# Designed miniproteins, single chains, continued (5): the designs that were tried, part 43

Each design is a single chain, and the fold is of that chain. pLDDT is the mean over its residues in the fold that is shown.

## One batch from the design tools (miniprotein)

Design m17555
Fold by ESMFold2-Fast:
Structure m17555 (fold): chain A 61 residues (1-61)
Amino acid sequence: DGKVDEEEVARAFLDAIRGIARSSKDYEGGIELARRVGEKLGASEELIEEVIAELEADRAA
């Protein structure tokens, strides 16, 4: 069952990055950090792309 915990940990970090970016309005930094942290934590490409897409949407709003 460990693989679920690993993805959950990665998701939590990426969600935190999104929250910080939204609070600071630094969406470019948030997108770059989400990609790097997601890759380092072994997050799925789909999860990384989802968080980046949400940050881009937040920036466009």
Scores: mean pLDDT 78

Design m17557
Fold by ESMFold2-Fast:
Structure m17557 (fold): chain A 59 residues (1-59)
Amino acid sequence: MHFAEGVLALGAGRPEEAVRHFGRALAADPQNERARAALREIIRQHPELAAAAEAALAA
């Protein structure tokens, strides 16, 4: 499940990789509120990734 891979990427200090995994989780399940919440937190903590995270949320 891509959500778990996103959490692991964040723990490893790889927020760019986490955005890709959470985006895939939303592509598989658009109702995945945990993935949407995680992407919003990435935007707050890493504003330089906002465009990529917002694109994942809009998919």
Scores: mean pLDDT 80

Design m17558
Fold by ESMFold2-Fast:
Structure m17558 (fold): chain A 116 residues (1-116)
Amino acid sequence: SLEEAQKAYEEGRYEEAVKLFEKYIKENPNDFNAYKMLGDAYLKLGRYEEAVEAYEKALKNSTGKSKADLYINLGRAYLKLGRYEEALQAFDKALKESPDNPEAIELRKEVEEKLK
């Protein structure tokens, strides 16, 4: 269940959380929040390519809601992968959703320094 997957994540059992979120998603393929949490679990595990894929699925399935947190986490995954231009685009999209977000502003500056 989603509750079991969330509890595994909260308790730091990230590999178990991934398996539980994947099982939940098979029955609930349009739940963007489950894809977001799957991405968060992959990010904690250092599985950055899989985190990107999960966040992209979350973005595709999120209709009419703020996406700032998704773009911030997507940008963090790209930063860890050294994909600086894609990280910059993700943080720009986060700032379009939330212009004064301090985390997005700081992370965008980090990417700009990498691109100099």
Scores: mean pLDDT 86

Design m17559
Fold by ESMFold2-Fast:
Structure m17559 (fold): chain A 62 residues (1-62)
Amino acid sequence: DETKKKLLKLIGEILNLIGDIIELDKKIEKSTDPEEKEKLLKEKEELEKKLEELRKELKALP
């Protein structure tokens, strides 16, 4: 059951990150300030890296 709990936690974290990335995309699209837009793009890149790490961890589960 620890494996099942870990699986559900990872899926939840992945879904939350996807939601955060979608919201950042909307903010980037609506932003008119180049400095703000660059900052948001960097934040999105960090979230995408975290998402990749979580997906790899999910695939590594037995």
Scores: mean pLDDT 83

Design m17560
Fold by ESMFold2-Fast:
Structure m17560 (fold): chain A 56 residues (1-56)
Amino acid sequence: MTKEEQEKILEELKKLIEEGKFDEATRKAIRLYLEGKLTLEQLKELGEVFKKEKAK
């Protein structure tokens, strides 16, 4: 997977979190991580975004 493809996936997941679609974003992120399309570091980054948005 190219860096451009990974960045697009991260952007889509961040958009879902910002739209309040937390459950959809979480399921998609875990699936992509299990498929090897996201790193653990990227999953942690999404978790931090999730915490900030959910706290609002």
Scores: mean pLDDT 77

Design m17561
Fold by ESMFold2-Fast:
Structure m17561 (fold): chain A 55 residues (1-55)
Amino acid sequence: SSKEEEQRRVSREIAEKLRKIGDIIQKLIEAKKAGDKEAEEKYLEELKKFNEEVK
């Protein structure tokens, strides 16, 4: 049905965005574990940008 097609498309779009966010979160966690403040700031800003785009 058209509604099911719409749902699949939206779900795919969300999944793609979440995948990108997940990659950044993982890098942020690694930066925090390493105590790398510069990398931490970089990935935190990237995460913030994606969070704003999802809205």
Scores: mean pLDDT 77

Design m17563
Fold by ESMFold2-Fast:
Structure m17563 (fold): chain A 74 residues (1-74)
Amino acid sequence: SADEERRAAIRARLAANRARVAELAAQGKISPQQVAQFETALAVAEELLRQGHLTAAEALVDDTERAIAAAEAA
């Protein structure tokens, strides 16, 4: 179903963003405060996904991806 595809896509994005945050942290490119901020946002997005709030989960993942990209570019 379209909902199953959306859930799979959100799960894949959560995993990819967590891996990216871990890589940037390991390289010293982001601060411990930024790591905590991004991990908290991704955990909230995962909880929204668990509750079936797909649009809210997608919006938070979008915002978090933009914040991670901005931190990497700085």
Scores: mean pLDDT 91

Design m17564
Fold by ESMFold2-Fast:
Structure m17564 (fold): chain A 74 residues (1-74)
Amino acid sequence: SASVKRNIETVIKEIEKNPDPEYARVLLGVLAHEVEQDPSTPEEVKKKIREVLEETEKNNWDVEYAIKLLKELK
């Protein structure tokens, strides 16, 4: 499987190419699901990605805020 950092980078690039809140929601959900299924991903990283999903939801799926939070994980 791709490294978590590479997956985060890919999600950021996809959101930047198509800055749609619904698309960002779907991509963040896929990212969260992929890291939860990967036993090699540290629990701390899984928790941080869950927090990005929750914080982005609280901010009405703000695309710029999602990108900011994801960049802080790199």
Scores: mean pLDDT 82

Design m17565
Fold by ESMFold2-Fast:
Structure m17565 (fold): chain A 89 residues (1-89)
Amino acid sequence: SALERLLAREEAILAAIDAGASPEEILARMEALIAEYEALGDEETAAEARTVLARVRALHAEGRDDEAVALARGGAEALIARLRDRIAR
């Protein structure tokens, strides 16, 4: 399903972070995933994800990469929990 594909892609963001991916790679994965939420008409989740992306970008621009990655992780974990709940319903 579309939700299972989104879940796999959010889990791929966590896997990339755990593998030591650059902030630039993490941001690119987040941007691609927001486009998929938008394509599904899930504007609430897309808006929440855009807010996290904007803050991750701002932290990265400030050289606060550890904080940027931690925020990206937290955002992905929250969306994974939401997607798992939605799939189970």
Scores: mean pLDDT 87

Design m17566
Fold by ESMFold2-Fast:
Structure m17566 (fold): chain A 101 residues (1-101)
Amino acid sequence: SELQKLVEELKKAIDEFEEVLRRMAAEGVTPEDLARLAEIFSKLAEIIDKMPPELQELGRELFDLVSEAARAAMAGRDQATVDELIAKVREKFKELEEKAK
């Protein structure tokens, strides 16, 4: 279905987001990482906007958690803090994925 395609694209964007954040936490923040984060945020916003109304609230909550995790990584918070925030992003995505079934 179209919804399942959106969920799969959302998963890909979150997978890419996690890779960028883990790299930033381990190796430091680069301008290339910031550009990649901007592209990921644009993709996430577009995907969430296309979600049906019943998933919009979960989508916004997911976007807020992604934003929080990105801010923590950009601020140079430690690996443990970034990992905890990534775990929250993953859990919120799982809630959205299950509700979309």
Scores: mean pLDDT 86

Design m17567
Fold by ESMFold2-Fast:
Structure m17567 (fold): chain A 70 residues (1-70)
Amino acid sequence: MTPEERAERLREVGDAMAEYARSLGHPEIAEKVRELADKAAEAVRQGNWDEARKYLEEMRKLIAEAEAAA
């Protein structure tokens, strides 16, 4: 998988996570998740895996918060 394909996949995962957060009643979390997905995708394009991992971890925490509040 190329860096561009990985970046596109992260965007798709981010969009799915954002829709999930919206379905739980947290549109504000959905917006933050989308922003983090964009940053993670850019980090992957640049080969910055550690930076991408940090953003993915933040996205996971936000989804866990949305689930806990649902």
Scores: mean pLDDT 82

Design m17568
Fold by ESMFold2-Fast:
Structure m17568 (fold): chain A 77 residues (1-77)
Amino acid sequence: MEEERRKRARELLEKGKKALENGDYQTAVKYFEEALKVDPELPEAYRLLGRAYQKLGDIEKAKEYFEKAVALERKRR
């Protein structure tokens, strides 16, 4: 059901956020990528991926994911 998908996406985002807080940026990336497999139109996951890549020093990847988040939010206007 759609409630189960929403719950799973939320749990994956929460695990990723905890990994970000703990400085485990690679683990955070994996959780946010899994959240996007569950819900591919999730701007929060793209923003968090951008933040994780920024912390990893991958500025090009960070910009790419921030742009994806912004584009997805604009599409919802």
Scores: mean pLDDT 81

Design m17569
Fold by ESMFold2-Fast:
Structure m17569 (fold): chain A 82 residues (1-82)
Amino acid sequence: MSAEEKRAEAEKLLEEGKKLLLEGKYEEALEKFKEALKLYEELNDKKAIAEVLKNIAAALLGLGKYEEAKEYAKKAEELEKE
């Protein structure tokens, strides 16, 4: 997959995950966000990684996984400061 194809796929996965999150489909949203995260990590896109991590934290909160959600939110905040 080219870098351009990776970015397009990651953007699509992030949008699909956000829609699932709004629908309360937290497990499906997490799956999409984790796929997007992998692609953005390969692209070294810090801003996009931080956004995906925030959405993962939101989905984890929806699932009642409070401690995991805190860890992802903290990682996102640290990336946004850089």
Scores: mean pLDDT 87

Design m17570
Fold by ESMFold2-Fast:
Structure m17570 (fold): chain A 62 residues (1-62)
Amino acid sequence: SSRERAVQLLVREGGLSRELAEELLDRIEAGESRATLAAWIDERSPVDGAGAVDGALVALEL
């Protein structure tokens, strides 16, 4: 599925844990803003939150 491909991309290329990647996709589906999602990642991971959100949106073709 596109979701599983997005999770794999976020884990392998984005440096996120699988759990964090799956929660990010759930929050995107819930309609949270890019700024809110980026800040949420920045509080939980050393990766660039804005880059992780942008990568997820590209992988989901949004």
Scores: mean pLDDT 82

Design m17571
Fold by ESMFold2-Fast:
Structure m17571 (fold): chain A 56 residues (1-56)
Amino acid sequence: HHHHMEELERKRLEERGKRYQKAIDEINDLMRKNTPENIKKISEIQKKLREEALKE
């Protein structure tokens, strides 16, 4: 990998990592109050993460 190629790949990985971290934090917050509504929200977050992985 060359510096220019690594720069683009690194930015994509950093953005992906930040999104996953935010999703994990939100899931943890939702799991604090394990209600049916929160379970649905967790499922939607997981679905969005999967869709983002497909778009890469």
Scores: mean pLDDT 74

Design m17572
Fold by ESMFold2-Fast:
Structure m17572 (fold): chain A 62 residues (1-62)
Amino acid sequence: SLEELKERAYQAGKTLAAAGASREEVESAARTIKTHLLSQGYSEEDAEAIGEALVKGWEEAA
């Protein structure tokens, strides 16, 4: 489900923060994930929400 994907992305963001990833690296990862999800038939809104969850996880891990 969308909510499960958002939760997984959020946890991945926290993991990236623990690994010392920069904002630029996390934003790049979010763009890559969005592109991949769009290629899999996800809507732009859903792909964007999942990418935003990744960045939020990274931000909130600090």
Scores: mean pLDDT 86

Design m17573
Fold by ESMFold2-Fast:
Structure m17573 (fold): chain A 68 residues (1-68)
Amino acid sequence: ALEARLEAAKAKLEEAKKKLEEAREKLRALPEDAPLEELLAVIGEILDAIGDIIEAEIEIKKLEEELA
């Protein structure tokens, strides 16, 4: 059921992209005087989302190559 795994991986990629956009909006909405701890937390969310995107894209490519 590689097709089902590919669909799941694509869904995970879309979720990760949405999470990245939400984290970027949070960063943009932070006031200039926001605590450093709050800024670092949002940057952490961005980095986590980027990692999830890379992981999902690698999995999709691997599954697509196995399906071909």
Scores: mean pLDDT 83

Design m17574
Fold by ESMFold2-Fast:
Structure m17574 (fold): chain A 118 residues (1-118)
Amino acid sequence: MFTLTESGGGTFPEGGSLTLTVTFTGDVSNVAMAGWWRQRPGEPLEFVASIDVFTGEVEYAEEVKGRFTISLDLAAQKLTLNMNNLRREDTATYYGFLVDLGDFGKVYWGEGVQVTVV
C-alpha cells in the first residue's frame, strides 16, 4: 500500500518551467510503474508520462515529448515531472500514480495538483 503526496503546483508564466513532485510512502520494492496523468479544463483524463521500474522504459505523450521529463528516485521515495517551455494548454490538474506489484498491480493515485499557465 502506498500513500502519495503531491506538490509543486501553482500559477506559472507561458515559456516558464516547474517541477511537480510526488513524495510517497510504502515498500519501494513493490513499485512496478510510476507516472503522471492530467485533466485539462473541459477535457477527459489524458496520459502524460510513465516509467517502468523493471525495464527502465520511459513513455511520454506526443504533446509533451521534449518538454517534460519524468524521473523516479526509489531511495528518496520521489516521483518528479520537470515541465519546461510551458504552454497555456498545459493548464490542468496533474495526478501522480504508482502501480503496486505487491497488491496485484493496483494503481494508487495522488489527490491532484493544479497547474495554471498564464
Scores: mean pLDDT 87

Design m17576
Fold by ESMFold2-Fast:
Structure m17576 (fold): chain A 57 residues (1-57)
Amino acid sequence: SRPTAPDEEATEETLKKRVEALTPEQKKALEEYIKENLEKSTEEAKKIMETVLKFLK
């Protein structure tokens, strides 16, 4: 597949859909991963991770 044009606004919706589709176990694993790496992440990655954490709850 070819790279599609970047959709910055669609990224939040995409992340939400991905998180909502996860099982409780996958959500837990992802939350733990983000928690471990959030402090060490770049500003851009941190924003994405924070958005994912909001959807994980």
Scores: mean pLDDT 71

Design m17577
Fold by ESMFold2-Fast:
Structure m17577 (fold): chain A 111 residues (1-111)
Amino acid sequence: MKLEVSLELSEEEKKLTLEIHIHAPTMELAREIASTIINALLTGDIEGAREELSKYLTPEQVEKAVEAIREALEALEKGYTLEVTITLESDEPGAEPEVIRMILTKKDLEV
């Protein structure tokens, strides 16, 4: 299991870019991890994300993901646009990488 997270803040554009790379033994597992992170961003349920991610990831990887989610939610609350890119890869032969892209604003969290 490999998880890489990067955050880039543009004060000028009022934009936070969140990039997550997930490499899992299977694409199903990579999608489960991505779904957990996406759900946390949409609901603000950081502790639920911590519990779910702890089933699959190391404590260090869980803390990196949780910290990124927290910073993303803080940026959204400040009125910044959040651009999310999640790249999914697996060890399965012939599995093609998948990319999920989302743009979120505070309005997307309020229904």
Scores: mean pLDDT 83

Design m17578
Fold by ESMFold2-Fast:
Order: C-alpha cells, then structure tokens, then sequence
Structure m17578 (fold): chain A 91 residues (1-91)
C-alpha cells in the first residue's frame, strides 16, 4: 500500500536517470537546430529542456511523495518525447 524508503530511493534514482537521458538527447537536438539556423525549433527545444530540468530539480527533493515523483517524471517525459518527435520531423 505504501512505498518503503528504499523503494522511494530506487524510484527517484530511476526517474533522475530517465530525465537526465532526456536532457542529453534534447541538448544534442538543440545543437543540430542551432546549426540549421531554425530559431523556432531552437525555441521549442529550449522550452522542453526547461520543463525537464524543472522536473529533475523537483524529483531530487527528498520531501516529494512517490506519486509526486511519478507525476513530475511522466509529465516531463511527455514534453520531452513530444518535442523530440516534432523536432525530428523538422531536422
């Protein structure tokens, strides 16, 4: 019914790893968009990066509940995946 401290730590570690991977991929896409001179695509990637970075900062907070960790991770990943798919079609 409730998570143990060890389960919460594992959930947080997994969430951090997922969000850090999304940040890495978005940074690689940002570099390509800057090289293409597409200012609108650069803006879209920067907005997605900000949302993922904000979620990462929240997930690192040890006071967050498991549900909050999962909620922030899922929402940030939806933004990251959507931005990546839209950008891949433009680049």
Amino acid sequence: ATYTPEEVAALRADSIAQLEADIKELNEMLERAKQSGDEETVKEIEEALKKVQDALAKVRDPSLSPLEIETYTVLARVFAVTAKKLVERKL
Scores: mean pLDDT 83

Design m17579
Fold by ESMFold2-Fast:
Structure m17579 (fold): chain A 96 residues (1-96)
Amino acid sequence: SMEAERLIEEARRLLEEARKLLQQGIDALNQGKYDEAIRLAEEAIRLARRAVELARRALEIDPDNEEARRLIFEAEVLEGLAGIVLGLAKLLKSKA
């Protein structure tokens, strides 16, 4: 459906933005910019969670939508990775 397609496109856009933020967060972490890494990782988690919500809504409309299932999987993996970056940034900040 056109509604499911729009939800998938928005989820994809959010996931791409979350990936960019995660990459920036990793770079900030490597530079010892822990507060920036924390902020970027938290924003990446927020966008990844929103992407999951939109992709799940698309699956409610079209349960056989393979792209929506892939987006959910990719977004959940990204949320996990961003969570690791967030945890490491908080730990390293506490030791600085």
Scores: mean pLDDT 91

Design m17580
Fold by ESMFold2-Fast:
Structure m17580 (fold): chain A 70 residues (1-70)
Amino acid sequence: MLEQAEELIKYLESQGREDLAEKLRQAILDPFRPGAETDTVKAGFKAFVGADDNGELDEERLEEVKRRLL
C-alpha cells in the first residue's frame, strides 16, 4: 500500500506533475488522522485513484491509474 502510493508519487514527479504528486501525498497523509497511517493511506488512495475497499490496486489497475492521471 505505502509502496504503491510512493511509487505513484515518484511517477507523477518524473512526468512533471509535481502538483498531482503533492495532492496525492496530502490525500494519503490526512492531517486529521495522525497515527492512523494504514487507514489514512487506504482512504486517501481510494479517494484519489479509486482503489477498492481493500485499498489494493492490481498491477493492471495501477497502470490504468497512471494512464488516467497523465
Scores: mean pLDDT 65

Design m17581
Fold by ESMFold2-Fast:
Structure m17581 (fold): chain A 77 residues (1-77)
Amino acid sequence: SLLQQALELLARAARGSIENGDTETFKLVAEAIDALVQGDIDKALELAKKAKERALENGDTETAEQVEKAIELLEKI
């Protein structure tokens, strides 16, 4: 499902951000995952967009790309 694929991408982004020491991006991604588990897609999208911006500010383009792919999938739900 689109939701499962988005969750897998966000989980990978969370791992990448923590490995790179970006605790702020990690927190935003973790909050986005929690929102999705609760069924709040709109909140998850807002948090994911903030996570993408933070990852880009920190120079973590790989994490930003993973979050962007998750956003694209969530926007189709």
Scores: mean pLDDT 88

Design m17582
Fold by ESMFold2-Fast:
Order: C-alpha cells, then sequence, then structure tokens
Structure m17582 (fold): chain A 108 residues (1-108)
C-alpha cells in the first residue's frame, strides 16, 4: 500500500540518521538503500547509495545504467512514483532535512 511504502522510507531515513550520529556512513547508506528499495518495490541490488557530507546530500544510482534495458526503465519508473508519492509528506521532508543537517555537521 501507499502507507506501507511511506513507512518503509520513514524507517530507512530514521535508521540512516541514527547511523550518521554514530559516524557510520556505510550503515547509513545501507539503511537508505534498504528503505528506498522496499518503498519502491525493487531489488536492493538494483540501486547503489552514497552519502555526500559536504553537500548534505544522498546520491543514488541504478546499477545497470542502460536506459534501453526495460528492467532499468521499470526501476526508474518505480523510483519516480515513490518519490512523487512521498515528496510532499511532512514527516519524510523533516527526516530528509535532519539527515542533511547531520551529514553537513560531519563535513566540518
Amino acid sequence: TAEERRQALVEGLRKAIEAVEQNDLDKASEAIRDGLARAAGIPKDAIEVWLDPEEGAVVFRVASGDLADPETRAILDALGETFAAVYDDPEVRELMRRLAEKLRELAK
């Protein structure tokens, strides 16, 4: 359901914030990757996630990268629908803001 997808992303973001507070960027990246994959209904191995502390940003990439591949297009569509569904969610926006702030604190 839409609420189950929202909750998966919220849980991923909360775990990522906790991991950043522990200075564990690998664990934070994994938490975001797991949450996003579950929210989008795609395999976790289909996406790669990195954190950029200097920019306070989450960077992600589809692993195959070939836009001619129908599987890659389906993954991009699922991610786009997930972001569209949660973009205006106040809880998701606040968690993303907190994550960005915690990341920028590490870059000092």
Scores: mean pLDDT 79

Design m17583
Fold by ESMFold2-Fast:
Formats: C-alpha cells, structure tokens, sequence
Structure m17583 (fold): chain A 55 residues (1-55)
C-alpha cells in the first residue's frame, strides 16, 4: 500500500509542478492527498495510479 501511495504522490507532484504551483502549495497539497490516499483501498489506489499515468 505505501509503495502505491508514494507512486501516486510523485505523479501528483510532477503534475502540480507542470501547472506552475509554488513549492509551498505543492507541499500542502501532497500532505492533504497523502491523508486521502491512506483511507483508500489498494484497488482504488491502483485505479487512480493508472488514470494519472494516462495524463
């Protein structure tokens, strides 16, 4: 589960950087997203990761 969470967070960080978000805001977003991802099932995390990879 933790490995899937880290992969999702890396992709979100890359997407936020591409959109021009400042690093302070990116850090806040990543912390909020981490809390959401910890509540998700492994299946939900896999689906999210596959969707993010398509972007």
Amino acid sequence: KEELIEEVLKLIEELAKKKGYPEDLINIILEEVRKMLEKMSDEELKELLEELKKL
Scores: mean pLDDT 78

Design m17584
Fold by ESMFold2-Fast:
Structure m17584 (fold): chain A 61 residues (1-61)
Amino acid sequence: MELSEEQKEAAYKFVQAAVAAGATREAALRAAGRHFGVSPETVERAVKEVEERLRREEELR
């Protein structure tokens, strides 16, 4: 199942919050996948997409 744009951003924030709280990236991806009802692979793809967008904004600073 694919994530909507809103769900992709929510998944990214979920993973970031989990990692900031001390979870591993793999554990955060699995938890987000379970939360949104998608595979961890789908979450990883969504996270990378959001990270690329944010990285482009950082490059302009």
Scores: mean pLDDT 79

Design m17585
Fold by ESMFold2-Fast:
Structure m17585 (fold): chain A 68 residues (1-68)
Amino acid sequence: DKLDELSKLLENNEKIREAFLEAVKLLEEGKSLQEAKDYVIEKLKDIASKEELELVFLGLEHYKKLLE
């Protein structure tokens, strides 16, 4: 389950967790999914792998769908 993999990633990496929570806050404030993803890319481009970024994007997509 990709959401379980995301949960473990967020527990084990403080910087990824912080970026994810801030991106979630952007979605709650009415920003687009693309703006939230762009924020995550800018913060994590030198820290996170491609696979880790994909997990974060899945989490943001799931959260955005729940807000609709």
Scores: mean pLDDT 86

Design m17586
Fold by ESMFold2-Fast:
Order: C-alpha cells, then structure tokens, then sequence
Structure m17586 (fold): chain A 58 residues (1-58)
C-alpha cells in the first residue's frame, strides 16, 4: 500500500469516528494519521487505519 492508501483509510476512519462520537473530524484525522504512519511500513499503516475504521463502524 502507498501513502495515499494510508491517508484514504485514515480519512475514512476519522469520518466514521467523528460521526459516531461527535468529535472534531480534523483532530480525529490527525490522530489516526499519526498512529497509522508510526508503523514505518505503509502496508501495515494502511491495515491499521482500516481496522480503526472497522472498529468505529462496528
């Protein structure tokens, strides 16, 4: 996965979390991006962001 996939997954996760919790979308997105990008592996980062989105939707 490339950096775009990580960002798109993080944006999806942040949107879901923001809609469910009422938290500020931009702050949630920043946290999700920092958490995902800390993986040092873009594939692992994208997978982590995707799991965050699934947890928010479930």
Amino acid sequence: ADEKEVREAAELAAKAISEITGLDYEKVLEGALKSALAEDDLKAAAEKARKLAEQALG
Scores: mean pLDDT 69

Design m17587
Fold by ESMFold2-Fast:
Structure m17587 (fold): chain A 68 residues (1-68)
Amino acid sequence: GPEEERLEIQKEATKAQAVGYLESLGLKAEALDAEVGETTGVALVRAEGKLYRVTIDKQTGEITVEEV
Protein backbone atom coordinates (compact mmCIF):
# COMPACT_ATOMS: atom_id res chain seq x y z
CA GLY A 1 0.00 0.00 0.00
CA PRO A 2 1.02 3.69 0.04
CA GLU A 3 2.76 3.37 3.42
CA GLU A 4 4.88 0.45 2.09
CA GLU A 5 5.88 2.53 -0.96
CA ARG A 6 6.81 5.50 1.27
CA LEU A 7 8.86 3.25 3.57
CA GLU A 8 10.70 1.72 0.59
CA ILE A 9 11.55 5.20 -0.77
CA GLN A 10 12.88 6.24 2.66
CA LYS A 11 14.98 3.05 2.94
CA GLU A 12 16.50 3.63 -0.52
CA ALA A 13 17.25 7.27 0.37
CA THR A 14 18.91 6.14 3.62
CA LYS A 15 21.03 3.56 1.74
CA ALA A 16 22.06 6.14 -0.87
CA GLN A 17 23.03 8.71 1.77
CA ALA A 18 25.05 6.16 3.78
CA VAL A 19 26.90 4.86 0.69
CA GLY A 20 27.54 8.42 -0.52
CA TYR A 21 29.00 9.40 2.85
CA LEU A 22 31.39 6.41 2.97
CA GLU A 23 32.38 6.95 -0.69
CA SER A 24 33.16 10.61 0.16
CA LEU A 25 35.72 9.18 2.63
CA GLY A 26 37.35 7.15 -0.18
CA LEU A 27 35.71 3.80 0.58
CA LYS A 28 34.03 1.53 -1.97
CA ALA A 29 30.68 0.87 -0.34
CA GLU A 30 27.50 -1.13 -0.97
CA ALA A 31 24.32 -0.98 1.09
CA LEU A 32 22.92 -4.31 2.33
CA ASP A 33 19.88 -3.14 4.31
CA ALA A 34 18.21 -0.13 5.90
CA GLU A 35 15.79 0.57 8.74
CA VAL A 36 13.88 3.86 8.95
CA GLY A 37 12.42 5.36 12.12
CA GLU A 38 10.54 8.61 12.64
CA THR A 39 13.70 10.69 13.34
CA THR A 40 16.57 8.39 12.29
CA GLY A 41 17.63 6.17 9.42
CA VAL A 42 20.10 3.30 9.84
CA ALA A 43 21.89 1.52 7.00
CA LEU A 44 24.01 -1.62 7.07
CA VAL A 45 26.85 -1.07 4.58
CA ARG A 46 29.76 -3.24 3.43
CA ALA A 47 32.99 -1.40 2.61
CA GLU A 48 36.50 -2.83 2.13
CA GLY A 49 35.37 -6.26 3.43
CA LYS A 50 33.96 -4.81 6.67
CA LEU A 51 30.41 -4.14 7.86
CA TYR A 52 29.37 -0.69 9.06
CA ARG A 53 26.26 0.62 10.76
CA VAL A 54 25.56 4.14 9.49
CA THR A 55 23.07 6.15 11.56
CA ILE A 56 21.59 9.33 10.08
CA ASP A 57 19.71 11.78 12.29
CA LYS A 58 16.97 13.28 10.11
CA GLN A 59 16.54 16.31 12.41
CA THR A 60 20.22 17.35 12.82
CA GLY A 61 21.73 15.74 9.69
CA GLU A 62 24.42 14.12 11.87
CA ILE A 63 25.95 10.92 10.50
CA THR A 64 27.50 8.34 12.83
CA VAL A 65 29.50 5.35 11.52
CA GLU A 66 30.22 2.25 13.62
CA GLU A 67 32.02 -0.94 12.53
CA VAL A 68 30.00 -4.10 13.38
Scores: mean pLDDT 83

Design m17588
Fold by ESMFold2-Fast:
Structure m17588 (fold): chain A 71 residues (1-71)
Amino acid sequence: MSLEEKILEYMASKGLGAELSASALAKELGVSQSAVSKALKRLEEKGLVSRDEYTKRYSLTEKGLEYVKSL
């Protein structure tokens, strides 16, 4: 399973309304913040997560939730 898939599954476990930082995800998944930030950027570009421009936190989109269900 890729880091992107692990991020999406973790976010899905927290629900669509949960806002998560790259630092929090890195701690939970046991990986570097740099690796998580790059994965989150790619997921955002694919529309699977959304970034709040003010807080800089990420949340799962409906498209992201459907993608996780396909894994």
Scores: mean pLDDT 83

Design m17589
Fold by ESMFold2-Fast:
Structure m17589 (fold): chain A 74 residues (1-74)
Amino acid sequence: GKELADFLVDMAEYYLNRAKKLFEQGKLEEAKKDYERAISLAETALSIDPTNERARKVLEEAKKFLEEVKKKLE
């Protein structure tokens, strides 16, 4: 239900924010893993509640920054 989707979004936002802090610290591999966790959690939330705008925003932002991290690791 919506309550489970909201909980998953809260976890996705947690990992997204932790990934941003790790990225700022130059811990690119750790940031990558947390962005991937945020993506997985946000996608699961959207599978339960497709109208969840918070989940969509987390997913889009995490995917964008994950691509930036991957480019820096090449």
Scores: mean pLDDT 88

Design m17590
Fold by ESMFold2-Fast:
Structure m17590 (fold): chain A 66 residues (1-66)
Amino acid sequence: SEEEIERLLAEYKKELEEAVATESIDAQLARLAEIIAELRALGVPQSKILELGAHFAELLEEKSAA
């Protein structure tokens, strides 16, 4: 359901926030790639996957600004 997809996306956003805060850039990119592959396998719309990618970019900008 859409609610299940939104919950899953929220969990992955949390995982990316943790990765950006604690991991190397290579580990962050590897985790993002894994998440995208999982979402594609589940049939999540490309638009929502792009939103997750945009969120990751924003997290990197926030970390750079701090």
Scores: mean pLDDT 78

Design m17591
Fold by ESMFold2-Fast:
Parts: sequence; C-alpha cells; structure tokens
Structure m17591 (fold): chain A 58 residues (1-58)
Amino acid sequence: MLSVEELKERIILAAKEAAERGVPLEKIEEQVKKYLDEIKSVSEEEKKEVLEEVRKVA
C-alpha cells in the first residue's frame, strides 16, 4: 500500500505532465479531487495539501 506521501508525489507528477501537455488547471484540479475522493485513507487536510501542490506545478 502506498503511503500518503508517495501517493501525493505521484499525483503531483501526473498533474505536472498534464499541464505540460496543455490540459487546463481547472480540469487537472477536478480530476485530482475526484481521484482523492475515491481514496478512503486520505484525510480532508491531506487532500487540501495535494491540491495546493498541484496548483503550484500547473
């Protein structure tokens, strides 16, 4: 099972790649939030941290 930190790193890398391909930030944020909502082991605070990091790279 991936730790929250490892999961965060992988999501951020995927978001950065999507941004480099020209995917709009709003669409990237929606996909990330949807994915995080499916993961029961991630807290609301951790979801907020991941989204903040995604906004910094996209």
Scores: mean pLDDT 76

